Designed miniproteins, single chains, continued (4). Designs and how they scored, part 58

Each design is a single chain, and the fold is of that chain. pLDDT is the mean over its residues in the fold that is shown.

## One batch from the design tools (miniprotein)

Design m14004
Fold by ESMFold2-Fast:
Structure m14004 (fold): chain A 69 residues (1-69)
Amino acid sequence: DARLEALVAEIRKEIAELSKLNPQAAAEFQKQLDAIAAARDVAGAEELLSRIKQFIADLKKVKEAEEKV
């Protein structure tokens, strides 16, 4: 399914960016992606992509707060 392949590729890209900021969190998301890919779960892939994007956004907010102090 081309949609699942595109979602998996986008999630892998987000995990690679997250690994530069928080390698432990990136490893946890990678485990979730492996399970989703094995199950061919398109809905799970969409949810995981939303979750990783939110996690990265929250991490950037914490960085901004630390730099402000």
Scores: mean pLDDT 80

Design m14005
Fold by ESMFold2-Fast:
Structure m14005 (fold): chain A 97 residues (1-97)
Amino acid sequence: DMEEKLKKAQDRADEQLDLAFKVGEEASKSTLEEAEKKMKEVLEQTKKLAAEIAAATGDEGKGLADFLVDRVTGVVNGSLLRAKQTLKAREEQRRAA
């Protein structure tokens, strides 16, 4: 049943997005090296899940698979940028004080 496969794929995609947000928040509090490592791992997990969705659903799930990779990539990169900006701001505040 393709409808059931698509629903299961959507549920897994939502869980992976939640995980990406959680890892992004943890990365914002980590060293840059740890943040980059964790973000790389989440992105690779997301690409693997997207490939599994595409394999199970074919063309019908391709939009979901592409959306998932794009969205997680954006979340991961945005979280890393935020972490770098936060660290810079705190260093500037300490030097000014």
Scores: mean pLDDT 79

Design m14006
Fold by ESMFold2-Fast:
Structure m14006 (fold): chain A 70 residues (1-70)
Amino acid sequence: SHFEKLLKKMLEKVDKLADNLGLSQEQRDRMKEAARRGIDSAKKNQQILDDALKGVEEIKEAVDKVVEKK
């Protein structure tokens, strides 16, 4: 999935940065947790948008059916 691929790339970048800067495992884990929370938030926001767009289409179809019955 798109978000799984994005998370994997972000985690790989965190590992490279942590290795280059000599960060502790705790600091590395905190950065990875922040990345996961960011992706989870983005995924939830996208789902809300997708559901809203589908709802608009369902309303349009319902209106069309009412017009056809008049």
Scores: mean pLDDT 77

Design m14007
Fold by ESMFold2-Fast:
Structure m14007 (fold): chain A 73 residues (1-73)
Amino acid sequence: EEITELGRAVLNKDLEKALELFDSLIEKGYDPKEIAKRIAVGLKALGKTDYAEKLVNAKSPEEAKKAIEEFLK
């Protein structure tokens, strides 16, 4: 499932793959906020609370991508 693959890409610090999967999910009709929330739940479970909060607070696809980029930097 692509949303699981996106979570793995973020954890593996694969910025290109993470952004590609994020865009693919949006093209398939997923709400960017719902994508971000699902990733954030996984990150919180893995102890990555700061990055999870940045994703949950993203109000647009651009803000969500920025949070992913900041985590992977």
Scores: mean pLDDT 73

Design m14008
Fold by ESMFold2-Fast:
Structure m14008 (fold): chain A 80 residues (1-80)
Amino acid sequence: KYIEEGIKIGREDYKKAKNETEKANLVVAYTLRAIGAELDGNYKEAAIDYAAASEIVREEGNTDLAEKFLKKAKEYEKKA
């Protein structure tokens, strides 16, 4: 499942991040990739990247943003 794959990738990248700047860069990178994939109709990539971004911001304690990203991931997983 694409969401499960994205959560795993996001968790692994978060664990490897050495500082707050690197973690913030991961959120930006996954969010921009997800938006690009969304615009290209690549729903599989959009689902994975939004799920990865969701996991990272959830680990940072931003539950509201994590839920918004996860909702987008679920919507695109259904379209993939």
Scores: mean pLDDT 85

Design m14009
Fold by ESMFold2-Fast:
Structure m14009 (fold): chain A 69 residues (1-69)
Amino acid sequence: SHMEELEKKRKELFDRQVELGVRALKAAVDITVERRLIERGENVPEAKQRLAELDAELDRITAEDEKLR
């Protein structure tokens, strides 16, 4: 029925939002780690590359979140 389809879509949307939230939190933690490495002068070129990759991941998460609205 139409109601069963709407319930399924609501659950899928919720599960996707949770997935995006977990990915965003993980990226935030990783950014903090890489920033601390740069501040300590440890593995700076690799840490800078990882920060660029993490910024790109946050942009992807934002774009995916916008598509769910």
Scores: mean pLDDT 85

Design m14010
Fold by ESMFold2-Fast:
Structure m14010 (fold): chain A 83 residues (1-83)
Amino acid sequence: SLPTGQDIIDAVGAGNYEEATKLATELALTLVKEGWSLEDVEFLGEQIVRLTERRLGPEAAEQLRKAVEVALEKAKEELKKLS
């Protein structure tokens, strides 16, 4: 099944940063393959980071931001292959 933003937040909340990065990457790659722009995926990532800060605080948000940055770089590489 496709990872949700909540699944990524739950992984960060549990201190499982490797899993958070894996889930964020799987979500980002699926969205770009479905025709999402990189800008739309980045916007979604920003919303998940903001939600994490509200629920779990700034340290958790920073860890989720790192996971999102890795996911966006992999999505960018995938888009270059599809172009």
Scores: mean pLDDT 87

Design m14011
Fold by ESMFold2-Fast:
Structure m14011 (fold): chain A 68 residues (1-68)
Amino acid sequence: SAILSPEQVDKILTELYLRGLLTPEQASEIGKAVGGKPVTVDELLELIKKVVPEEHLPEVRALLDKYA
């Protein structure tokens, strides 16, 4: 799995918020859980899965695939 920089995580969370897949509060909580550290795509996806409905996961996965 590709490693995401903190800047890439922030960009991804912002994009998910702009697409309406995350609320600002959910994006903030995921950002806190990451703690400004590099994470794998799989680790970020597991955090997103906790708050995003399963029906929206294909769009989330498609976005993350750009970074894999």
Scores: mean pLDDT 83

Design m14012
Fold by ESMFold2-Fast:
Structure m14012 (fold): chain A 75 residues (1-75)
Amino acid sequence: SDSEDAARLAEILRATAARTPDPKASAQLQALADQAAAGADPSVINDQALALGKANPATRDALLQVIGERGLAEA
């Protein structure tokens, strides 16, 4: 369901925030997770998350690892 998809996206972003040592980048990812949970457009959230990863390589690597781990487990 759309609510379950939103919850999953929020969980991915929260897990990425937890792996991000920069407090500002972590807070931005947490804000995106809250927006995703509230039903924001997933394509907009994805674009913003990728932009954060582009600016911070550690965040990019964390995001890709979280997506890979969760996506493969449920493929």
Scores: mean pLDDT 79

Design m14013
Fold by ESMFold2-Fast:
Structure m14013 (fold): chain A 113 residues (1-113)
Amino acid sequence: MSAAQREAIEELRRLLAEETDPLKREALELLLRIAERSKDERVVRAALELARLILEETDEALLFAVLRVLEGAAREKDEERVLRALELLIEALRETDPEKQGELLREAAALVS
């Protein structure tokens, strides 16, 4: 594991320790679990980026959809599928069009269901 990966995992632990919302805490715990088991620096970076977006999200229905995909990603053994799912979730949380956001969420779920 690189120094950058260790720093990103430590930042994830810090964000989890400071979060009080139960739904966001559950999502951050899954992201930390994904990051800690990964051998791919891209997965660790995507997990941290997604964690920061989750902390800013106020749409509870969207957070539940993200959480379901993360539960799948935490069980997925193919790191390339995990990476693609995390990248799609990052794109979905940055998306302002609800229709496009829904498409991205469905694509992410299909990779890790």
Scores: mean pLDDT 88

Design m14014
Fold by ESMFold2-Fast:
Structure m14014 (fold): chain A 96 residues (1-96)
Amino acid sequence: MIDEKLVGLPPEVRAFINAALSENPLEILSHLLPQLTPEDIERALKVAEELGLPKEDIEFLKALSQLTPEQLRDLAERSKGLSKEEIRKLVLEATK
């Protein structure tokens, strides 16, 4: 699990990465992202790259960081009943 690699990181950075890699990322992030600063998000992206997360996970985190709170809520509603892979595709398509 990724949690072991996140030991010692700031709580906000850990929360963003863990939420994005969860089974219901959009629902969790729709509540979390409004509480994060742009600096928290930038730090989380740098940490994810430094930890050597798969490129697909880094691209997903970057796509999530580009969504507005309104887009996150809409995508969270649309993600109900979707698989993790389908949710990832939905987010990537929304940021193209």
Scores: mean pLDDT 74

Design m14015
Fold by ESMFold2-Fast:
Structure m14015 (fold): chain A 80 residues (1-80)
Amino acid sequence: SIFEEFEKEAEKIFEELSKSLTEEERKELKEMREGLIKRFKDYLKEHPDWSEEEKEEVAKFALELFRESAEKFKEAKLKE
């Protein structure tokens, strides 16, 4: 399902970007990921009338936003 693919891609982004973070920083990034996954799941339930294409577009946008946010989070932590 699109939700299962979304979870897998979010996990890949998390694992890729968390490699150089401390345990506490990884926890923060994990909470961001869990929040994203919950919001996407709730959004799919609120919009059962959406086409497969619309659901896929929203998923891609959400994953890109998460990657950008995670990269900025990582950069901020590494530069401080």
Scores: mean pLDDT 81

Design m14016
Fold by ESMFold2-Fast:
Structure m14016 (fold): chain A 62 residues (1-62)
Amino acid sequence: MELAEEVSKLSADEAGEKLGELARKNKVPDEVVRDIVIEALETGDQVEAGAIAIGRLAEYAS
């Protein structure tokens, strides 16, 4: 992969780690996590998907 694509991928991995941590800490049900991920993926934009998923999970974490 080219450096630019690797940087974009690292951003997605970092978002995934944050999502996993928030979900575990707040005992978010797997179904809710799946729904958030599906909703985020519907945007078709990986960066936007990560932002939406983190935002939804942060609301749950409050």
Scores: mean pLDDT 60

Design m14017
Fold by ESMFold2-Fast:
Structure m14017 (fold): chain A 70 residues (1-70)
Amino acid sequence: MRPEVKLFVESVIEYVKKLMEKASQMTEEERKKIQDEAVKILETARDYAERLGEPEAVEKLKKMIEEVKK
């Protein structure tokens, strides 16, 4: 994986983790809304990684999407 793609993926995952930590302090309805936003961010990043031809990046983002959906 290219270094710039690795930084991109790590930044997106870190941002989503921060969103989910903030969501843990919120109501059930607000948490679902933040989860939906996090999934959309990750799906957009996954699509970008797919266009770049970076299968390792795609796999990491897919794994994070599944983790957020739990």
Scores: mean pLDDT 83

Design m14018
Fold by ESMFold2-Fast:
Structure m14018 (fold): chain A 77 residues (1-77)
Amino acid sequence: MAKVSLGVFDTEEEAKEYADRAVEEAKRLAPDVEIRSAVIKMENGKYVAVVVGGPAEDFDALLEKAKEKAKELAEKL
């Protein structure tokens, strides 16, 4: 089944480092599963790192959901 890992960071570099580490760990644990990552820049200048493991067809929907949740967190101050 598809699994998602999320992180919110102040810099693009930190978000990329998190995504890269999570992808390497996921590949080590499940080498036969497709794993993708993305870094999304938010309106407030923060970055969201998303790592998804599972069927490719779920990635776009999971990325959109993660972006929506990140936007909601940015609006709550």
Scores: mean pLDDT 71

Design m14019
Fold by ESMFold2-Fast:
Structure m14019 (fold): chain A 80 residues (1-80)
Amino acid sequence: SEENINEVKKIIKELEKLIEELKEGKISVKEAAERGQELHEKFIELLDKLSKEEAEELTKKYKEVADKFQTELDKRQEAE
């Protein structure tokens, strides 16, 4: 449904915001990791409500942002 697609897009946007907050030092690595895990769990729940084609397309977009998030987490953990 369009509602479920929009919810996934919001999750991706929130994850992008976490990357920015982490880069700006506005959030701790621990807090960012905890919020990232919550967003991941919500994403997985929403995948079950999407068509196979929608799930595949949105998973590719989510994974790209999630990989960037993990890279930033790793950099910040090494700096602490």
Scores: mean pLDDT 85

Design m14020
Fold by ESMFold2-Fast:
Structure m14020 (fold): chain A 77 residues (1-77)
Amino acid sequence: MATVFDVVVTVNGKKQEPLPLATLDEEKDAERLKEEIKSIPGVDDVEVVKKKYENPEASPEVVALNQAVVLALAKRA
């Protein structure tokens, strides 16, 4: 049993689905990701949604993809 946090981003007034790789085991990690995404131009809002999952997926590979998505948002927004 684990608590996970989905990060939901609003860009140019359009809500995005939670990033598949932004499901995090720790609230502090989700909060840090939220702050980093909030600082990207073109991001209107970032929400952290608390959920409970049986088998959350959080791996270095997912973290690397998350960072790539954040950088892509910075370039596009």
Scores: mean pLDDT 60

Design m14021
Fold by ESMFold2-Fast:
Structure m14021 (fold): chain A 63 residues (1-63)
Amino acid sequence: SAPRRRRFRVDLESRGASEEEVLRQTEREMFRFFESGTARVVSVRRESRDGVHRITVDLETLL
């Protein structure tokens, strides 16, 4: 059996700066969070629309 884990979904949304720049900054922030070792990234979805940049990340905390 797999070890027990808790799953979370994090929605990140940014507005204002150039679409690509904000998206890259948001991605880097997510990877820094992952590097903390408290959770791991299971999946990442990205969407940019009308000056709004959204990243949906599924995370898993290991026991």
Scores: mean pLDDT 64

Design m14022
Fold by ESMFold2-Fast:
Structure m14022 (fold): chain A 74 residues (1-74)
Amino acid sequence: SVEEKIKESLELIKKKEAEIKAETDQAKKIQILNDLQAYLQKVIAEIYSEDPEKGEKFAKIAEEKLLKIGEIVK
């Protein structure tokens, strides 16, 4: 379901943020962030195809989370 995809994606974002914070290798931090971005782009597209309103709302949340994680990586 769309709700399940959103829940799983939010949990993954939390997990990947924790992995980035624990990582000491800058190149590995960047790789984790890039992989997360690619995954979220795919999930956003899937949600948007099923429910455009929920897709747009989740995209904004995901973008905000990714920007915050990006600041940690820099």
Scores: mean pLDDT 86

Design m14023
Fold by ESMFold2-Fast:
Structure m14023 (fold): chain A 67 residues (1-67)
Amino acid sequence: SSVDTALAQAEVLLKQGKTAEANAVLEETAAKLPTSERPNFYLKAGDIYFKNGDYTAALDMYNRAID
């Protein structure tokens, strides 16, 4: 899916240290999703940041998933 592709692209970008580009991909993808699908997307995005060691970004994504 386009969501799975965006998450995979962001993960690769983060592993390359391209945090700004990864953030742009994730934000653009979230903006295109129905509001009902955004919480699950933010949860998955948070997991990607967490695995990359970006704990502040992970926490921000997890908070967006709950709100």
Scores: mean pLDDT 86

Design m14024
Fold by ESMFold2-Fast:
Structure m14024 (fold): chain A 88 residues (1-88)
Amino acid sequence: SELDELWKQLEEVGRQIVENATSDKAKRQALEQQMNELINKIIELDGSPETSRKLAAYVTQVYNEIKEREEEAKKKEAEKLEELLKKQ
């Protein structure tokens, strides 16, 4: 169904957003816009409260994974900076 195809596209875009969380900000922003467009299309086809809840849960999962990757990247950068300061 069209709804099943949109959900598959949403999951693929969400995966790419997470993969690009810390590496390419412009690409991540473009993918986030694409995700929002897919969410709107899914809601237009199925406006049920259950679908809205499932979409909200999925978006929350994607942003939690982004936050985790950003925290890990910041920790690695801080550790590298501390090592550089110790070598001076």
Scores: mean pLDDT 84

Design m14025
Fold by ESMFold2-Fast:
Structure m14025 (fold): chain A 80 residues (1-80)
Amino acid sequence: AEMEELREGAEKAAGAVLAKLLGAKTKEELIEIYEKHRELIKEAAKLLLEAALEDDEEKQKELVEKALEKAREVAKKIKE
């Protein structure tokens, strides 16, 4: 329960930060980017959290690479 609540909160926070980094300049744009690309942003955020909690350095790097790949997918969809 405690770890699950922490994980959910961290995933939401990471998702919001990621949406801002992907081009949100206003609060409204942040919400729009987050809602439109919620699934990919959430997946990237989950992978980053799994990487932060992973004790194996090689597996941690793999998780970070997967998170960056999802972030690139979102960035590509935002750019026309």
Scores: mean pLDDT 70

Design m14026
Fold by ESMFold2-Fast:
Structure m14026 (fold): chain A 61 residues (1-61)
Amino acid sequence: SEKEKIDKVLKYYEENKPSDEEFEKFIEEQKLSKTAKLSVLAYLKGAPLPDDEAGKYLKSL
């Protein structure tokens, strides 16, 4: 599910503190949707989240 993929990429970011390039490659390997990728990046930057399923999930964390 998208939620499990989001959890995996957030865990990877916390554990590895990757560069932006390394993190984008990892997101692509997890096959996140473009919308979910943008929401994860916004979440990590403290930017406003969209009111879609990925954004709602990230707001619930």
Scores: mean pLDDT 79

Design m14027
Fold by ESMFold2-Fast:
Structure m14027 (fold): chain A 78 residues (1-78)
Amino acid sequence: SEIKEEILKLIEEAIKKLNEPYSSLEELEAAIREQTGRLQEFLASVYEKLSEEEKKELEEPMNRYVELAQKRLQEYKE
C-alpha cells in the first residue's frame, strides 16, 4: 500500500540520517530524537489503516533503525 511504502521511505531516510557524521554526541542524540519523532508521529496517524500483514512486514525495517541508533550511540560514548 501507499502508506506502507511511505513508512518504508521514512525509515530509509532515518537510517540515512543516522549514518551521517556528527561532530558531537548531542548532535547525534538530537538527530535520533528528530527521526524517531517523525516515525512515531506518522505511524500514530496511519497505524489503524495498516493491515496486520503490513504491520508485521514493517517490524524488520523498524528493528534495523533501532539497532543502528543504539550502535551509533555506543560508538560515540567511547
Scores: mean pLDDT 83

Design m14028
Fold by ESMFold2-Fast:
Structure m14028 (fold): chain A 76 residues (1-76)
Amino acid sequence: SKEELEKRLEELKERYEKLLPKIKEAFPEKAEEFKRQVEGQLEMIEKLIEEGKLEEAEEYIEKLERDLDELEKLLS
């Protein structure tokens, strides 16, 4: 549902906000690139949800969830 995708998007935003300072500490040279890439993906997902393209939004949410899971594992 749209509500479920909006909830998942907010959870991704929270995860990103927690990860960004860790990336800045561990990989300062890559922090700005990471910021641009993730913020761009979050903006795209938000737009897809607003446009009712829920299947496309879900695909990008799932990809970003996987990407952040992998990154969190590398930082642990």
Scores: mean pLDDT 86

Design m14029
Fold by ESMFold2-Fast:
Structure m14029 (fold): chain A 78 residues (1-78)
Amino acid sequence: ELEKKIKFYETSAKVARDLAEAYRQKADHLEALAEKYRGTPKAEQYRQLADRYRQNAEAFETMSKLAEKKAKELKEKL
């Protein structure tokens, strides 16, 4: 059971970290699109979407750190 929980949190940390990176890259791309379409309603839509992707990236980064901390705590019990 304990080993399964450790692996679960280690996997969750990696998945969350990968998602955080993907969301940051998407936000950067959307900011570039907002600049390309500057002066159009589309630009504002891309900016708002970029902000949401950045917020999601921060949330996944926090989740990754929490899962990593949980895995370390459980490893100390082995």
Scores: mean pLDDT 86

Design m14030
Fold by ESMFold2-Fast:
Structure m14030 (fold): chain A 81 residues (1-81)
Amino acid sequence: SAADKEKLRAAYEKIVDALRDFAEGKLTEEELRKRLTKILVEVGVPEEEAEAIANEIVNELLTLSPEELVAAIEKARAWIA
């Protein structure tokens, strides 16, 4: 439905904002994990699964250089613009 698409878009925007805040040094790794978990739970992912997904996302981000992380965030932001 249109409402479901709006919820998913809003969640995606929140995830991209959290990743930007992390890249700018405004969030710790732990704060990023908690924020990603909360966003996923709000769109209907069970809490245990949301925590696992958030951990995987953060672990993947930690393999990127600062330049690669910024590029990934800019690409994600452009997709929702």
Scores: mean pLDDT 79

Design m14031
Fold by ESMFold2-Fast:
Structure m14031 (fold): chain A 103 residues (1-103)
Amino acid sequence: SEMEEVIEKIINESDLTEEQKEDLKKFGRLLLAVKEKNFPEFISLLEDIVKNSTPEFLKALRVLTGLDLNDLINAAFVLAASADQITPETIERILKELEKLIK
């Protein structure tokens, strides 16, 4: 899909560590799951991100989104409500801003 190609391009062109690239890729996949209304994959990815991501990534995500990652239910509602806003252009913008905040 065009959105998967955008995610791959941004990750491959990023000057991030391999661990930070995996964090960014998981978040890109989460945005795809939200767009596709694949709620089981979305919830699984959200839990994985909160539990296993680098502290730098989680800080960047909180700054960018304003999400309380300690309140997984509220984070899930906010992300699901944004499904119609998820386009290739918004994914590119979000991932690039997140990359800047991680560094």
Scores: mean pLDDT 80

Design m14032
Fold by ESMFold2-Fast:
Structure m14032 (fold): chain A 87 residues (1-87)
Amino acid sequence: SDEEFLERVRKMLEEMVELVRETLEANRDASPARQRALVDAYLALARREVEEFIRENKASEELRREAYRMLEEAERTVRELLDAALA
């Protein structure tokens, strides 16, 4: 169902944000360049996973748009976490 599809996307993105938070905490003493590289890698992975999930489930245009909106929100949250870690 549409609800189950969006719930799985939400869970995937929530898990990614949690992994980023944990990774930044574990790398708190790493260089800013290293922390940015780790975040960039997670964002690239999340985008690929969302795109693959959309493709595999043959998501409608509406579901695809909502999934990308959720991805963009998660990307913003991750960038805010990085900014806070580097402050």
Scores: mean pLDDT 89

Design m14033
Fold by ESMFold2-Fast:
Structure m14033 (fold): chain A 100 residues (1-100)
Amino acid sequence: KLDEAVKYAKDALEKVRAARTASPEERNQLTEEAIKDLKKAADYAAEAVPNGPLVKRQFDNAIKEIKELAEKAKEDPEGAFARMESLVEDSLIALEGLKA
């Protein structure tokens, strides 16, 4: 389950990175897909660890911030997607830490 969480978090990171160089239409689709992947990562991580509810809350907070950044991306796409990438990277690092 934790390996599945890491897989989905990595998929989300690649989609956010792709969105930074994509057209505005493709950015919206890639952002929605990244959010779906992060939700799956959160669900798998919550099932994998004793502190599941805490981990899920942390991911839900990150997803909420990413959704807010997606709205801000309409005015500042570069800054918004750089911040989204950092949030997804931090989430992935946290998941890798749970494997150690």
Scores: mean pLDDT 79

Design m14034
Fold by ESMFold2-Fast:
Structure m14034 (fold): chain A 91 residues (1-91)
Amino acid sequence: DNELKIKHATIVYILQKILELKNEDLSKAKELAEKELKEEELEEEIKKLIKELKELLENTEDEDKKKLLEAYILILENLLKKEYITKPIPL
């Protein structure tokens, strides 16, 4: 539960940064923040953001921007880790 909340907050933050870098309206990030996402839906959103960040990275010439994009990709790829058990087994 807390893990899903952290993942959700992280993708909202990264989407806001993507929108700022593209000089786009932040309303899409607000919509994402207001959604109740299941784990599978959250994984889909993370994958979409990774794809968009990789496309931005391939087309950027700004070194600082490139480093930020690389950092965001790494954070999102780490959020896709499946070693965490989302269904606790009651003892």
Scores: mean pLDDT 76

Design m14035
Fold by ESMFold2-Fast:
Structure m14035 (fold): chain A 68 residues (1-68)
Amino acid sequence: SWEEKKKEILAGLDEDEAAHPEARDVPEFQKLREEIEKAYKENKSPEEISDLYLGYVDVLRRLRERLA
């Protein structure tokens, strides 16, 4: 269900943040996390929330590339 998928995405955000504590110091990463949480509260479409999460994943990927 969409409720289960929302819970899974939020759990994924927490896991990603725990795995990459260096990302906490990046304002872009924190801002994107806030946008995802806001989208949940505003009941945005699954597509919109998915797009935000993909952006979040892209920021993590770029941080990993920059640190390498």
Scores: mean pLDDT 71

Design m14036
Fold by ESMFold2-Fast:
Structure m14036 (fold): chain A 79 residues (1-79)
Amino acid sequence: MSKEELEKAKEILTLTLVDTYDVDEAEAEEVVKKVAEHIEKGDLEKAFETLKKFLTEVAGVDEKTAEHIAKEIVESLNE
């Protein structure tokens, strides 16, 4: 993935968390930054677990939906 594509994907994820899941903008930006950092380190498992945990504990998303969303986002950011 190019640097430009990664920045755009981070922006879209942040907007989705704020607009769709009513997450605070600062919290959304923090989790997106952590997920991107794990992906840059090649730690896809930590990126997935970080996002899934945030979705279930902060955004109130059910476990199955959170797992699906986290997988799709981590895969998108890693391409």
Scores: mean pLDDT 78

Design m14037
Fold by ESMFold2-Fast:
Formats: C-alpha cells, structure tokens, sequence
Structure m14037 (fold): chain A 84 residues (1-84)
C-alpha cells in the first residue's frame, strides 16, 4: 500500500467510529481505531502500528490526552509505512 492508501483507511476507520478530522480525542483511542482499520485492510500488526503512532505523536509535541483525529490518523499511516 501507498501512504495515501494507508491514510485513507486510517481516516475512514475513525469516521466510521463517529469521529471527525478536527475532533480532539485521546491518542490511545484514535490510534487504536486507525491501527485496527489498517490491520483489517492490509494485515498490519495493529498493536505495533498503534504503539509507533503514539510515539510519533509524542515526538511531535502533542498532548496524548487530546489530539486531532486527522493528526492521529496521519501519524498511524506514517508508522505503518515504515513497517512495510
């Protein structure tokens, strides 16, 4: 999968769970939902992708208690791309 395909699946997973791109949510929730979408679509390890996505958000200086859903989806997609 390309980065755009990974990002689309990650974001679609969040939207299906009722989240909107600008909505602030816990990183644990958003990255978990996005990573599960990538596991279902591409067979990626959801726990590993989620862990790396959270690490990336932390390195970017986000408060892990409150991150924009779109930013969490992008972090998860970038983490997934590095694992391919």
Amino acid sequence: PTFEELLNVAMTSLVRAGLVPGQLVPAETATGLAARGLEEAFGLDAEEVKRRGIERLKEMGYDLKSVPSSVAAKAVAEAALELL
Scores: mean pLDDT 88

Design m14038
Fold by ESMFold2-Fast:
Structure m14038 (fold): chain A 70 residues (1-70)
Amino acid sequence: PPSTQTVELVAEARRRPGESDEAAKQRARDRLDALLATLEAGGLRVTVTSLEESVEGDVATVTATVTLTS
């Protein structure tokens, strides 16, 4: 049977001067997507089970709970 592991992945982006919270969240999301693509390219099957976005101060944070299957 395939080996399965659940992990939490976090990506952050600091808001640029004049940037919206939505644009900062998108940059954090892009960083997360790049990480997920790297894991898939490495031969893992990646399933995102939850995704949470927040902005606190000038930092946008995207947190994903991901199931990795070899």
Scores: mean pLDDT 83

Design m14039
Fold by ESMFold2-Fast:
Structure m14039 (fold): chain A 93 residues (1-93)
Amino acid sequence: SAVLSRTQQLIEESAQEAGVVLKPSSIQRLAEKLVSSGVVTEERLADPEYVNKVREILVRGLREGLSLDEIFQEIVNLDIDLGVEELKRVVLG
């Protein structure tokens, strides 16, 4: 429940920053989907870089009027993008 509560808080803060009002049920649905799918974990929430990138996706997606399902897919795609950047650091460093 701690991971779920932190994920809900991240969505709420991101919505506030975006100037968008989300229903509590919408926040809960997205948070539950992110946590139950293993996309957001306690370990990832401890990483400030990951949290900041998720916040950026949430703020941008909400401002652009993306659906919560579209925002979820953008966060899923972040794992792929972060993997590519890690490979670049290893190969180019």
Scores: mean pLDDT 79

